# Designs tried in a protein design run: designed miniproteins, single chains. Part 69

Each design is a single chain, and the fold is of that chain. pLDDT is the mean over its residues in the fold that is shown.

## One batch from the design tools (miniprotein)

Design m2396
Fold by ESMFold2-Fast:
Structure m2396 (fold): chain A 70 residues (1-70)
Amino acid sequence: LSPQEILRLVGEMVEAVEAEDYETFFQLLDELARLHPSVRPLVEEAKEAARAKDYGRFYQLLAEIYRTLS
């Protein structure tokens, strides 16, 4: 994945969460984990944070995913 693709995907994820479209958000997270299996544990934690509407933890996990993929 290019840095541009990661940023676009993260942007789509943020929009989905803000719209409370968790179905689309979880699909995007699963797609990311499929493309890069090393982030799967972070993806699962991000799903839990989103379900709990813990946006602070959610954004921390997205930053960690981005850092791992960069």
Scores: mean pLDDT 76

Design m2397
Fold by ESMFold2-Fast:
Structure m2397 (fold): chain A 75 residues (1-75)
Amino acid sequence: SAEEKRAELEARYRDMTLPELFDGYVELAELYKKEGKFEEAKRIYESMANLAEQLGLTKYAERFKKLLEEIEKEI
């Protein structure tokens, strides 16, 4: 479930690289979408896009912005 994935990420975030953390949140957002929780998934994409921009990780910022645009078509 999305809640199980969220708990996993919260327990392991300190031991994860930034790419692993971003990929983990993409998986969490996909689980929220599967459960019909599009607003939760949207908030994850927005937060991760903002974090990637703040860290200068342009490739990840663009990835999350694209995912955000795609989810807005389903709301």
Scores: mean pLDDT 81

Design m2398
Fold by ESMFold2-Fast:
Structure m2398 (fold): chain A 60 residues (1-60)
Amino acid sequence: GPFTEQGLKEISSKYPDVPKSELQKVADEVGKRYSRGEISYSSIYEELKNALEKKAKELS
């Protein structure tokens, strides 16, 4: 969705050496957690951004 695309674009710009496939896996897992009710609608964007940045830093 548009939020995932914006998140991936922003993090890829900050961490260009991190594989997009690894970031996509993280985005997919955040989406699954949302679908299971583990993440609220009001926090989904923060959770997505935090998860993507954490993974990017680990792989940098």
Scores: mean pLDDT 79

Design m2399
Fold by ESMFold2-Fast:
Structure m2399 (fold): chain A 57 residues (1-57)
Amino acid sequence: GARAAAEAAKRAGGAAAGTAVHEMAHLGDQSIREGLRRAVELGATSEEELRAALAAL
């Protein structure tokens, strides 16, 4: 779920990354994926964290 994705991003990229993913998750499933992709692009999380978060969705 969205919470798991936000926590994964937070662990890898810090509080700002977690907040961004959490806010994107509020907009819907497609926005969750976009938020995770944005976090990786900004270097906020690793590929492994992104894969784990997407698997949780």
Scores: mean pLDDT 60

Design m2400
Fold by ESMFold2-Fast:
Structure m2400 (fold): chain A 57 residues (1-57)
Amino acid sequence: DSVARRKAALQRMLDVLRGEKAEIEKELKENPSPVLEKRLQFLDEGIAALEAELAAL
């Protein structure tokens, strides 16, 4: 029960972050920005951490 709820929450967060990453990548194609590039790196780190948690369940 607890594991299933955590899995669902991680999946939801992962979907949100992946969507945001796609938007930032699209923006970077038009207007390269150090701020957006740093945000992309932060999102990549967050996605990797959530994927690792999900894989451990």
Scores: mean pLDDT 85

Design m2401
Fold by ESMFold2-Fast:
Structure m2401 (fold): chain A 83 residues (1-83)
Amino acid sequence: LSEEERNRIAQEAADGAESLADDLETKLKNGTISKDEAVAMTVAAGVLYALALAFSTDPEIVERAKAAYERAKKATDEYLAKS
């Protein structure tokens, strides 16, 4: 992969992780998501964080992806703890 392709993959992964975290938080707030779906979305965000870490040449992109994954994980953990 070229550096441009690696940077594109990392950026898309970070953007995807943020989108998943935003969608998850919205669905949890609206009560429109199952426990299994919340877990699946959190796992997907984790995979995107791993992808950003593997391909990123920019620590800021990695931090964005990590923050998104941590948001998703925290929201899902809190949801699972409630019932």
Scores: mean pLDDT 86

Design m2402
Fold by ESMFold2-Fast:
Structure m2402 (fold): chain A 62 residues (1-62)
Amino acid sequence: SENKEKAVAGAEHNKEALAKGLEIASGEEATVELKVSDETLTVKAKAGDVEVETTSKLSETG
């Protein structure tokens, strides 16, 4: 289904965005906030002036 491909792409994007944010903020104090609902995972990472937020669907990733 298209939703499955979108969920996989979202997970890959989440991984790359988080890694890039942490690389830019290397040496800075970082906070990572994870929120999960029935079908959605939201990841927020903040370090210094860098803030990265990504959202992915859990229903098609498991």
Scores: mean pLDDT 60

Design m2403
Fold by ESMFold2-Fast:
Structure m2403 (fold): chain A 62 residues (1-62)
Amino acid sequence: SLQEQMEKQAAEIERSMREGAEILAKARPEEAEEVRKEMEEQGRKNVEALRQKALALLQEQL
């Protein structure tokens, strides 16, 4: 379903953001924790935006 597809995409975005933060943590440990928190917060906002887009798409299908 579109709901399941959206959840899958949301998880993918969160995973990608988290992996990026971990790579940065290895390169710049002193700043990494701060950047990781910022990326996680941005990831949550991106997931919410994706949910809004999925709702709009679902309405177009109806």
Scores: mean pLDDT 72

Design m2404
Fold by ESMFold2-Fast:
Structure m2404 (fold): chain A 68 residues (1-68)
Amino acid sequence: VTATLTVLSKEEVTLTFDEEVELVFERSGKVVKGKEATVSLLDARFATVVHGDEKLKITDAVSKIEVL
C-alpha cells in the first residue's frame, strides 16, 4: 500500500492511498476507513496504516509528498 501526502497548511494534510485502508490515529484515537483522509499534521505523524494483515507506519506508506 502506498500513499501521497498533500500538505494543505502548517497544520493540515491529506493522505491519499492507492487501496482502501484503515487509518488509526494513535494520538487522537480517531479511526478512518477509505482511500483518503484529511487530518491534522500532528495526527498524521502518529498514524498507523492497516491493510489486510499488513500494518505500516505512515512514514513507510508515504511514497510522494505534494505541497499546494
Scores: mean pLDDT 82

Design m2405
Fold by ESMFold2-Fast:
Structure m2405 (fold): chain A 83 residues (1-83)
Amino acid sequence: AMSPALQAALAAVEAARARLEAAIAADPADLDGLAALWLEFERLAAEALALAEAEGDAATVARVRALLDRASALFQATVAAAA
């Protein structure tokens, strides 16, 4: 079963992802603000990955990696559109 620590880490990742997506939708030109939100999301996702790997939870590792890939693609597309 998923630990309370991993559940909390996943909730933090999902909340950070939602904040980043909402910020991109509101003001995609605020690259400094978006970069700060991306760095926080990446940090939280790295913590969740480390916990999931330590617990041997391959499904949660795959879930966090999928969230990272999707958010990374959205952030990179937003930065490219601003160039």
Scores: mean pLDDT 87

Design m2406
Fold by ESMFold2-Fast:
Structure m2406 (fold): chain A 99 residues (1-99)
Amino acid sequence: MAKVTVTPATVTAAEGATATVDVTVTGDAKDGDAVRAYRVGADGSLVTMGGGVIVDGKATLVFPGLTAGASGTWKVGVAPADDGEAPVAEGDTVTVTVT
């Protein structure tokens, strides 16, 4: 699986604001693969937030229109662009604080 590094590891944004995080991807991820933030919901399902696309081993993960519910620690992973039921590969974490 691809390895993900997130910079910065923490972001603070106002409610309704857009936050961005730089993502560096190493390993076997391809250009066009998606980068997403995710966490496990109370029922064991994946909850996803934000998105970016890998170009040349890098992506900008964008969190548009942040709400108070977006606060907390999110895992960042890679999903193949054309994989149908594409799993989010496990990677680094980002902590989001909405004020």
Scores: mean pLDDT 72

Design m2407
Fold by ESMFold2-Fast:
Structure m2407 (fold): chain A 81 residues (1-81)
Amino acid sequence: LSEEERKELIIETTAELMALGARLAAGEISEEEARRRALEILKETAEKLGISQEELEELARTGLSEEEVKEAMERARALLA
């Protein structure tokens, strides 16, 4: 994966996790279902990137710029619509 492809995948993963969190907060899914889906998303993305799930979580938390976080939020809203 190129640097741009890695960044894109991290943004997509962050958006999916944000959408999942929003559904949980709205009571649309159970905590068990949300946790299961989150683990699946993290595992698949970490495997594609060749990193650990812990490294991916750190990159999503600290490696994204303000603009990239905004992009992830916008994509999460699209996933909820």
Scores: mean pLDDT 79

Design m2408
Fold by ESMFold2-Fast:
Structure m2408 (fold): chain A 65 residues (1-65)
Amino acid sequence: SEEQIKKEVDELYKTKSIDELMAELKREVRRVRENPDDPELQLRTKYLSEALVKKMKEEIEKRKK
């Protein structure tokens, strides 16, 4: 379900570094290419991408100080 995917991505966001999230996103992109008809893989890729951008933005804000 979409709810389960969001929970999984939120856990990754809280526990993984930017590099680890990037690695997870690369893995999911490969899975989407292999299974283009799977809408859950597409949703997971979208939420992982959003989580990565959010984490990168937080890192940039820390560098301003």
Scores: mean pLDDT 80

Design m2409
Fold by ESMFold2-Fast:
Structure m2409 (fold): chain A 91 residues (1-91)
Amino acid sequence: MTPMEKVREMLYDGLVNNDKEKAGRALGALLIAARLEEDRQSVIDAFKAVAEKLEKKGLYKKAADVYLIAAFTLGGKEWLDKAKELLEKAK
């Protein structure tokens, strides 16, 4: 398992179980990795994979939060659009 796969699983587990320390550590690792061009696609894939798993569990608010963090970290309106879509489903 790659370091990025471990970070992705840690973020998902932390969010599902409301483990703020675990989720925070995983998010910190993704924010650091996003500053490196060679890791950018792995960070994109990690945010998408975690958000999609949360959506499948019906955790739309948490999935939207992941997309909002991705928008802040990576830039791009598509992340904000996806977060808005999920927030509409969460109400």
Scores: mean pLDDT 82

Design m2410
Fold by ESMFold2-Fast:
Structure m2410 (fold): chain A 79 residues (1-79)
Amino acid sequence: MSPAAQRVREVLEEIRAKQKAGEEVTEEFYERLAEAAAENRELAPLVIAFLQALLADPSAKLDRELAERLIARLQELLA
């Protein structure tokens, strides 16, 4: 597995753990995902899908504006 793919997987697992614990997903996690996706553009669709799933959950403790901005950045990266 590529180092970037492993980093994305680890960040997504940490976000899921925080969501299950009712803890807020901080800005640090969004930046870590952005950095990993910048290293490997093929990971951007996976990150976008994950963030869209989180945004669809009204109980999720996340910064919706930061999540939406990251989705927009990743969509631009794929264009």
Scores: mean pLDDT 76

Design m2411
Fold by ESMFold2-Fast:
Structure m2411 (fold): chain A 66 residues (1-66)
Amino acid sequence: MKEIRLDVTLGGKELTPEEAVELARAAQASLPPDVRIGEVRVTGSGMTPEQAKEAERAMNEALRAA
């Protein structure tokens, strides 16, 4: 089993925690079964650093819960 870091660029409107969770799950589902996302990093255009950190946190929590 391999763990990877996923870099996600988010632009436009603020994501809800539910939207962030869905994006994380969709990303994991697009990978082979032997590959896990161990860490998600979020870079945003048009959002505050605080908003980007919150989205990053929600995504990482969702991947650990799945």
Scores: mean pLDDT 72

Design m2412
Fold by ESMFold2-Fast:
Structure m2412 (fold): chain A 85 residues (1-85)
Amino acid sequence: SLEEERLKLVREIKEAVENKDLEKAKEYAKKLLELRKKQPFPLSFYEVVGILLLDTPEAKEFLESQNLPEGMLKVAEEVAKELAK
């Protein structure tokens, strides 16, 4: 199912983030954005982090278009910034 694929991608992003594997985190985040084109769903914290790591204007515009809690976005930005070095 699309939900099972989404949860797998979220887990992969989390593991890549925890392992400081920036390229893997970006790879899985791109796949997550493609999946969202087929079926929209609410964003979790690690999805926001992964999307921020893409560092593209399109990813930033997408996140700004979502109804995200302000605290979530700020913490996710800090995590992404630390990983980007």
Scores: mean pLDDT 77

Design m2413
Fold by ESMFold2-Fast:
Structure m2413 (fold): chain A 80 residues (1-80)
Amino acid sequence: DPLPQPPLLSDEEEEAFLEQLRKWLEEEFSKLSKEEVKEVRDKVLAALDEQIAAEKDPRVRALLERIKKIVEEVAEKHLK
């Protein structure tokens, strides 16, 4: 048992998690300037892209890609 396994979520639990993440990101980004939102977005997306490229589990990779999409969508909304 060299590494902790990520929890296996049901599709319903994954959707609930992603919806909560979206709400949290919308609230946090609403507190930032447009310049700060852009900087945070760029850094988070770079970190997610690196993690996706390194991830061996296609299910975990798909979840990370869904997280990335939410970050992109929320940041874009705040950069209008």
Scores: mean pLDDT 78

Design m2414
Fold by ESMFold2-Fast:
Structure m2414 (fold): chain A 89 residues (1-89)
Amino acid sequence: MSPLQFELDVTSAMLYMVASINKREGKEESAEVAFKAADELDRFSRQPVIDVDQVLDVLRRYKREAEKLGDELTVLALESGIRGVEEVA
């Protein structure tokens, strides 16, 4: 596994966990954002060649959506993912 694939797998797992927390708390829209972000990252991690710029664009897009919802937990998970991807790219 490449360092980038590992970082995407970790971030995806974290976002699935955040989605589960948001769903349990009744934050339906926040849960959807986190699930969609996790699914897209999981798909990128399965690619033979990962486009770092595309990954960062996706992470930043979902971060903006989470910020609009006031979901600090999803924002923090996405910020962590952005930092991790930038460090291993």
Scores: mean pLDDT 86

Design m2415
Fold by ESMFold2-Fast:
Structure m2415 (fold): chain A 58 residues (1-58)
Amino acid sequence: MKPSKEFLDELKKNEKKMTEEERREVYGILAVLGDKSHQEEADKFEEEYRKRAEELKK
């Protein structure tokens, strides 16, 4: 899947309003697409998701 610049920009704008599950999906998509402009944000969301998942599991 080849995303348009508009699609990626819209995803980034909505990332802060997304649930943890939606953020996980977004970072996964961005990593698969290899978008360098969003790779940094994708990595950050992955780290945040992992931390929260570990805390919830206790």
Scores: mean pLDDT 60

Design m2416
Fold by ESMFold2-Fast:
Structure m2416 (fold): chain A 68 residues (1-68)
Amino acid sequence: SDEEILEEIERELLRLYLEGLRAGLSPDQIVARLTAAAERFLATVENPEVAARAREGLDALVATVRAE
Protein backbone atom coordinates (compact mmCIF):
# COMPACT_ATOMS: atom_id res chain seq x y z
CA SER A 1 0.00 0.00 0.00
CA ASP A 2 1.00 3.66 -0.34
CA GLU A 3 1.12 3.94 3.47
CA GLU A 4 3.48 0.93 3.70
CA ILE A 5 5.75 2.39 0.97
CA LEU A 6 5.93 5.72 2.86
CA GLU A 7 6.69 3.95 6.17
CA GLU A 8 9.46 1.91 4.47
CA ILE A 9 11.08 5.03 2.95
CA GLU A 10 10.83 6.95 6.26
CA ARG A 11 12.29 4.00 8.22
CA GLU A 12 15.21 3.64 5.78
CA LEU A 13 16.01 7.38 5.84
CA LEU A 14 15.93 7.37 9.67
CA ARG A 15 18.22 4.31 9.68
CA LEU A 16 20.75 6.09 7.40
CA TYR A 17 20.58 9.22 9.60
CA LEU A 18 21.31 7.20 12.77
CA GLU A 19 24.13 5.26 11.05
CA GLY A 20 25.67 8.56 9.91
CA LEU A 21 25.55 9.92 13.47
CA ARG A 22 27.15 6.74 14.86
CA ALA A 23 29.89 6.88 12.19
CA GLY A 24 30.69 10.51 13.12
CA LEU A 25 29.75 11.93 9.71
CA SER A 26 29.35 15.70 9.33
CA PRO A 27 25.84 17.18 8.82
CA ASP A 28 26.72 17.86 5.16
CA GLN A 29 27.79 14.22 4.64
CA ILE A 30 24.60 12.93 6.30
CA VAL A 31 22.42 15.28 4.18
CA ALA A 32 24.19 14.12 0.98
CA ARG A 33 23.60 10.44 1.83
CA LEU A 34 19.94 11.01 2.78
CA THR A 35 19.31 13.01 -0.42
CA ALA A 36 20.99 10.38 -2.63
CA ALA A 37 18.99 7.54 -1.01
CA ALA A 38 15.70 9.49 -1.22
CA GLU A 39 16.24 10.25 -4.94
CA ARG A 40 16.75 6.51 -5.64
CA PHE A 41 13.47 5.70 -3.82
CA LEU A 42 11.57 8.57 -5.49
CA ALA A 43 12.71 7.38 -8.95
CA THR A 44 10.77 4.11 -8.35
CA VAL A 45 7.58 5.72 -6.93
CA GLU A 46 4.78 6.01 -9.52
CA ASN A 47 2.18 7.76 -7.30
CA PRO A 48 2.98 11.53 -7.21
CA GLU A 49 1.18 11.98 -3.85
CA VAL A 50 3.38 9.28 -2.25
CA ALA A 51 6.46 10.91 -3.83
CA ALA A 52 5.42 14.34 -2.46
CA ARG A 53 4.93 12.95 1.08
CA ALA A 54 8.29 11.14 0.96
CA ARG A 55 9.97 14.40 -0.13
CA GLU A 56 8.30 16.25 2.78
CA GLY A 57 9.71 13.61 5.15
CA LEU A 58 13.19 14.03 3.63
CA ASP A 59 12.96 17.85 3.96
CA ALA A 60 11.94 17.54 7.65
CA LEU A 61 14.84 15.13 8.38
CA VAL A 62 17.34 17.38 6.52
CA ALA A 63 16.11 20.38 8.56
CA THR A 64 16.67 18.36 11.78
CA VAL A 65 20.24 17.43 10.71
CA ARG A 66 21.04 21.08 9.84
CA ALA A 67 19.55 22.38 13.14
CA GLU A 68 21.90 20.13 15.18
Scores: mean pLDDT 81

Design m2417
Fold by ESMFold2-Fast:
Structure m2417 (fold): chain A 82 residues (1-82)
Amino acid sequence: MAEKLRQLAAEFRAWMAENADAPVEFLKSAAAVWASELVEAGLPLSKAYELLKTFLDLLAAGASVAEAVAALEARLRAILES
């Protein structure tokens, strides 16, 4: 489980880095799809929602895509360590 979740996080980071200049609505849609993939990989729905909300809230607050991704990765790491 943890291996697959880390792989999905790495793929998300790479995709977001390549698409950082995309419209914010496109980035939000991609993040929602990614959250669904985390649930399919065995992450609880509540935790996947927490990660998605962290990313979306930061984008809404005017954070960069890189900052939003970094915060999401830190949250996922905390979830995997508990």
Scores: mean pLDDT 83

Design m2418
Fold by ESMFold2-Fast:
Structure m2418 (fold): chain A 70 residues (1-70)
Amino acid sequence: SPEEKLKEKVREVNREALRRFAELNAERASELIAKGASLSEVLAAMAEVANEVDKEREKEIAKLKEEAEK
């Protein structure tokens, strides 16, 4: 059904978002630690990455819902 297809696409978007968050977070944290950044600075950078990934995830899901209504 169209509803099941949309659910599958949303699940894929969520899985990809989690993968991207993990990858970006690991790379960013590694760079900051190598520079001698504090753990508080690393945590702040992680929060920024999470917000960026969530924003793109929400945008992509909204687009999928609009396309599913056609």
Scores: mean pLDDT 84

Design m2419
Fold by ESMFold2-Fast:
Structure m2419 (fold): chain A 99 residues (1-99)
Amino acid sequence: MSEAEKRIAELEARVRELGKQAREHIANGDVDGLREVVRQASRVAAEATRLANDPSLTPEQKARADRIVAEANRLISEAVRALRERTGQLPVIGGVEPA
């Protein structure tokens, strides 16, 4: 396997594991675990974005990297939604009070 192929496979495995962790933390109401999923998924998205911009990638490898970015961003959105539901915070309705 090429180095790029190994990196893609590693990121695919990481995003899959983060998806499993996110589901467990959502089920358990683990706010700290959900915050950690957001942090790790953000790192995966950043790494996959950098990888997708590598000109040495094949079209198939680039498509896989783009898919990892999409999945990581979906996990971030899901975890953020679960965090909002668990913390009971209402959406910010316009009008920022400077503190």
Scores: mean pLDDT 79

Design m2420
Fold by ESMFold2-Fast:
Structure m2420 (fold): chain A 80 residues (1-80)
Amino acid sequence: GEAARAEAIKREQEIAERLAYLVARKEEAGITLSEEEQRLMRKLLSLLLESSLDQQQEITAALWNAESVEELEAFLKQLE
């Protein structure tokens, strides 16, 4: 219904805002994120919102500490 649609929109906005924040912080640190890295980070952020507390901590650590597409893909594969 309308409530479920509103929640989905809010979730997408939260993911977009968190991704924009990560991109901005990485750029300030001299790290440019590729479109592929941003896509994988978006997938991880989506999973974070549906994950247990322990998984949320692991996903957050991966988002901040991953230095390559390969590291993000390896972590995402472990969650699938």
Scores: mean pLDDT 77

Design m2421
Fold by ESMFold2-Fast:
Structure m2421 (fold): chain A 77 residues (1-77)
Amino acid sequence: MGQEIAEKMEQVRKEMADKGVDGIAELARQGVLAEKQGDHVTGGAYIGAAMQRVMGLTGDKRNQAAKALSDAILDAL
């Protein structure tokens, strides 16, 4: 279970490398949608990857990314 989420997070991280803040929002949205469908492995992996990307940023970029993450999750709910 945990290994599956970690492997999926690494795959998703590579895919989003060039997407910046927009990639964070898309990952969060996809993660919430997967959770709603009962796919907790994909949901956890996408949300986890989005959170790790936010934590990797600093200053204004981190604040913008955190807002994008929050807005995407709330919008997908």
Scores: mean pLDDT 73

Design m2422
Fold by ESMFold2-Fast:
Structure m2422 (fold): chain A 88 residues (1-88)
Amino acid sequence: SELEREILEGLLLLVLGVMKLVASPEDKELVEKFIEEVERAIELAKKGDVEAAREALKKAKEIAEKLPSIKSLAETGLRLLEEYLSLV
């Protein structure tokens, strides 16, 4: 439903905000790239380009592998994005 998509988007944006807040200076660039790919996936999905959104999700997954210090948050964000894309 529309409401379920809105809730998932809100939760996803909250997770991204927390990642930005807790990121160490060393992880900042990778965290910013992760956030950019997740936000791009949301925008592409809203545009109806689910295949391009899935490709952005794949890139976010690759970046998350380089963020072991905040792995749980990154994986939570990826799970929420996957759920969001399943409802588009």
Scores: mean pLDDT 87

Design m2423
Fold by ESMFold2-Fast:
Structure m2423 (fold): chain A 55 residues (1-55)
Amino acid sequence: ATVSRTEVTEIQLPDGNTVVSTRQYLADTKEVVITSQRLGPEGELLATGVGWAPL
């Protein structure tokens, strides 16, 4: 059976922006998918990135 877990982390940057990273763990394939969003001081979306890494 496929097991997945999701974790969200937030990092405040010195310029007033925030980086929110969502990590989804795929236990069946031994992978993590990382989706990152850069938000401005008012929470507006400035950038989105997606990464992949083996566990």
Scores: mean pLDDT 78

Design m2424
Fold by ESMFold2-Fast:
Structure m2424 (fold): chain A 85 residues (1-85)
Amino acid sequence: MEEELKKLIKELRELVKELKEAPSSENQSRILRTVGKLATLFKEMGYEQEAVDLVNRLSTAISKGDIEAAIKTAEEIIKRAEEII
């Protein structure tokens, strides 16, 4: 679990950097997928409500084309995941 969480945090950090450089539909889809995997781990660790909130906030930002909000939400997810570890 801890190693898997660290791997996803690293992956999400790299995707946030890529999204800042090129806010493409592909990079948006990749970040949503990685956050979905993190949300699954959060649920398994007992953080179900936080997992639902984070996915909903990111999905809403992406659907509105609000890349700034999507980046901010992803960075908040990274920080929260690092606090749990």
Scores: mean pLDDT 82

Design m2425
Fold by ESMFold2-Fast:
Structure m2425 (fold): chain A 58 residues (1-58)
Amino acid sequence: MEEERKKFLENAIKNGSDLIREDVEIQAGNYEKAIERLKKAGMTDEEIEEFKKVADEI
């Protein structure tokens, strides 16, 4: 169940098409809010770390 959503979100984050990222968005407070949203979508702690890494790259 969650696996399908995880892969979908990973691809969406990687492409950056649906996620508008700004330097301020990945600041401490906004960064944690984004993480919490991914957590609600069923992403694991590992996937949350991947989000932070991908957001920093793109």
Scores: mean pLDDT 58

Design m2426
Fold by ESMFold2-Fast:
Structure m2426 (fold): chain A 75 residues (1-75)
Amino acid sequence: ALEEGRKALEKAKEAKKKMEEALAKLRAGADPIKATGEVLAALGDMLDGALKAIKNAEKAGDEELKAEAEKLLKS
């Protein structure tokens, strides 16, 4: 459970970075259709990873892991 949750959180953090990069490209005048698609795909991956991390953290009683995943969803 703990290892699963940490791996899910890492994937969510990677997806957040990709989302921020895609948003930066969109703001810089990149192809809006392509950039928007990249943002939405990365957002989906981030949400899935963060939710999985929260569920695994709750099962393991890891309040710190849960807080990190919840913080990722709020940002």
Scores: mean pLDDT 75

Design m2427
Fold by ESMFold2-Fast:
Structure m2427 (fold): chain A 69 residues (1-69)
Amino acid sequence: SRTDELLSQLNDVSNLLIKELRQGRLTKEQAIDALQRYSDDLLSQVDDPETKKRLQTLTEKLIEEIRKL
């Protein structure tokens, strides 16, 4: 589904940011900021309330995972 595709894209971007963070190319704050901006861009393209909620929930989870690194 489109929802699953968007959630997959968000996970892929998070994995890329974690890789960049581990390689010293980004700070934790920069990685979180980049993920939030990407999430906000996806949310701006979505009208379905359930899809928005799932994207927001996943974004918060991924941000907390980065904070714990």
Scores: mean pLDDT 88

Design m2428
Fold by ESMFold2-Fast:
Structure m2428 (fold): chain A 89 residues (1-89)
Amino acid sequence: HMTPEQRAELDRIVAEAKDRLRKEIEELSKKYNLSPEVTEEIIKWAEEQLTRQARAYAVRHPDASVEELRAFVDEQAERILELIKKLIE
């Protein structure tokens, strides 16, 4: 079971990664002339995927450090961005 402190740390790390991911998706949207509606759907999907993966990792690794959580979240954000690039290209 995840502690309130672990949950708060996870939520902070995920929020930081979501902010970076949103900015990168918005840049791709400008490059490929995507509509605002399509752009927001991609962002929503990406944020939901990141949250799901981060929570699943925290449940599997209840003793994970903040550094390990951050590394995992950053890796997942990069993987999500690569999938988006492949879908748009």
Scores: mean pLDDT 84

Design m2429
Fold by ESMFold2-Fast:
Structure m2429 (fold): chain A 100 residues (1-100)
Amino acid sequence: SLEEIGEKLEELIKTLPEEVQAELLAELDALAAAAGEEYRAAKTAEEKKAVFDAFLDRVRALFEKAIEKLPEELQEEARRLVEEYLAQLRAQAHQAIDAA
């Protein structure tokens, strides 16, 4: 399911201009690097979850900027896919943090 949602989202993102795709990837890389640093500094499971949730919120905002560049008829489906993808990532990450 997460894989299928990711594939559908990737297909929609590929319809964006190459410049928008490049900007999205560069910003995602920067967000991941910053979140990784904060995650390494976190001491408790609760702090790690908070760092991950903040990262997902920033990823959501970044995807929203990209989605606004899609044809209007694709925007609602793209937003739905992003929310489903992030919700499943959050659930899996929290489970993994609690299991560690």
Scores: mean pLDDT 83

Design m2430
Fold by ESMFold2-Fast:
Structure m2430 (fold): chain A 77 residues (1-77)
Amino acid sequence: LTPEEQAELDREVELALELIRVAITKKYGSEEDVIKLAKDLAERGFITPEQAEEIIRLAKEKGASEAADKMGDLLVA
């Protein structure tokens, strides 16, 4: 692999691990867990700050499971 391809692969592996974390958080996590994860994903560049804000709002309005679903959808987009 080229250095660029290796960096992309490493990023995809990180993304896959975050998708697993999202799935666990959806089933067993609290509203605070979803909010914390959304902020972390935005800080690491997997989603935008605006997308994180939308997820936080959704978690507060409709609950952790709905917000985690939205977060997962954004990660695979």
Scores: mean pLDDT 82

Design m2431
Fold by ESMFold2-Fast:
Structure m2431 (fold): chain A 59 residues (1-59)
Amino acid sequence: SAAAEEVALRGGELLGKGAEIAFGGKPKVKVEISDTEVRIVVETENAKIEIVSPLKNMG
């Protein structure tokens, strides 16, 4: 779903800003969507944050 991707991208962006403030450095945000999960990875020079959320696929 495009909506799930948009929510994940938006969440990653907010987490990236938080990580930049807390840990310093320019955040790199990666969003990966599968049929089973959404994974958001936020990485700076000093920290890595990984969030995995299970998805219910109807089909």
Scores: mean pLDDT 72

Design m2432
Fold by ESMFold2-Fast:
Structure m2432 (fold): chain A 66 residues (1-66)
Amino acid sequence: MSVEELSKITGLSPETIEKYIRAIQKALREGSPVTLRVIKYELKKYFGLSDEEIELLIDAARERLA
């Protein structure tokens, strides 16, 4: 899924999407469940994202990790 599509679905700016994709990629690379939980909390608390929207960001980060 593209940054443009994620921006439209979540209501977040493309810049914010890219920032969080990079943060998620780092958490996944490090194998840190704690860091990933903190990112999910921030997205819910400060941006009001649903669990489904957060999973879309995580999936996009996984696709870009390779």
Scores: mean pLDDT 81

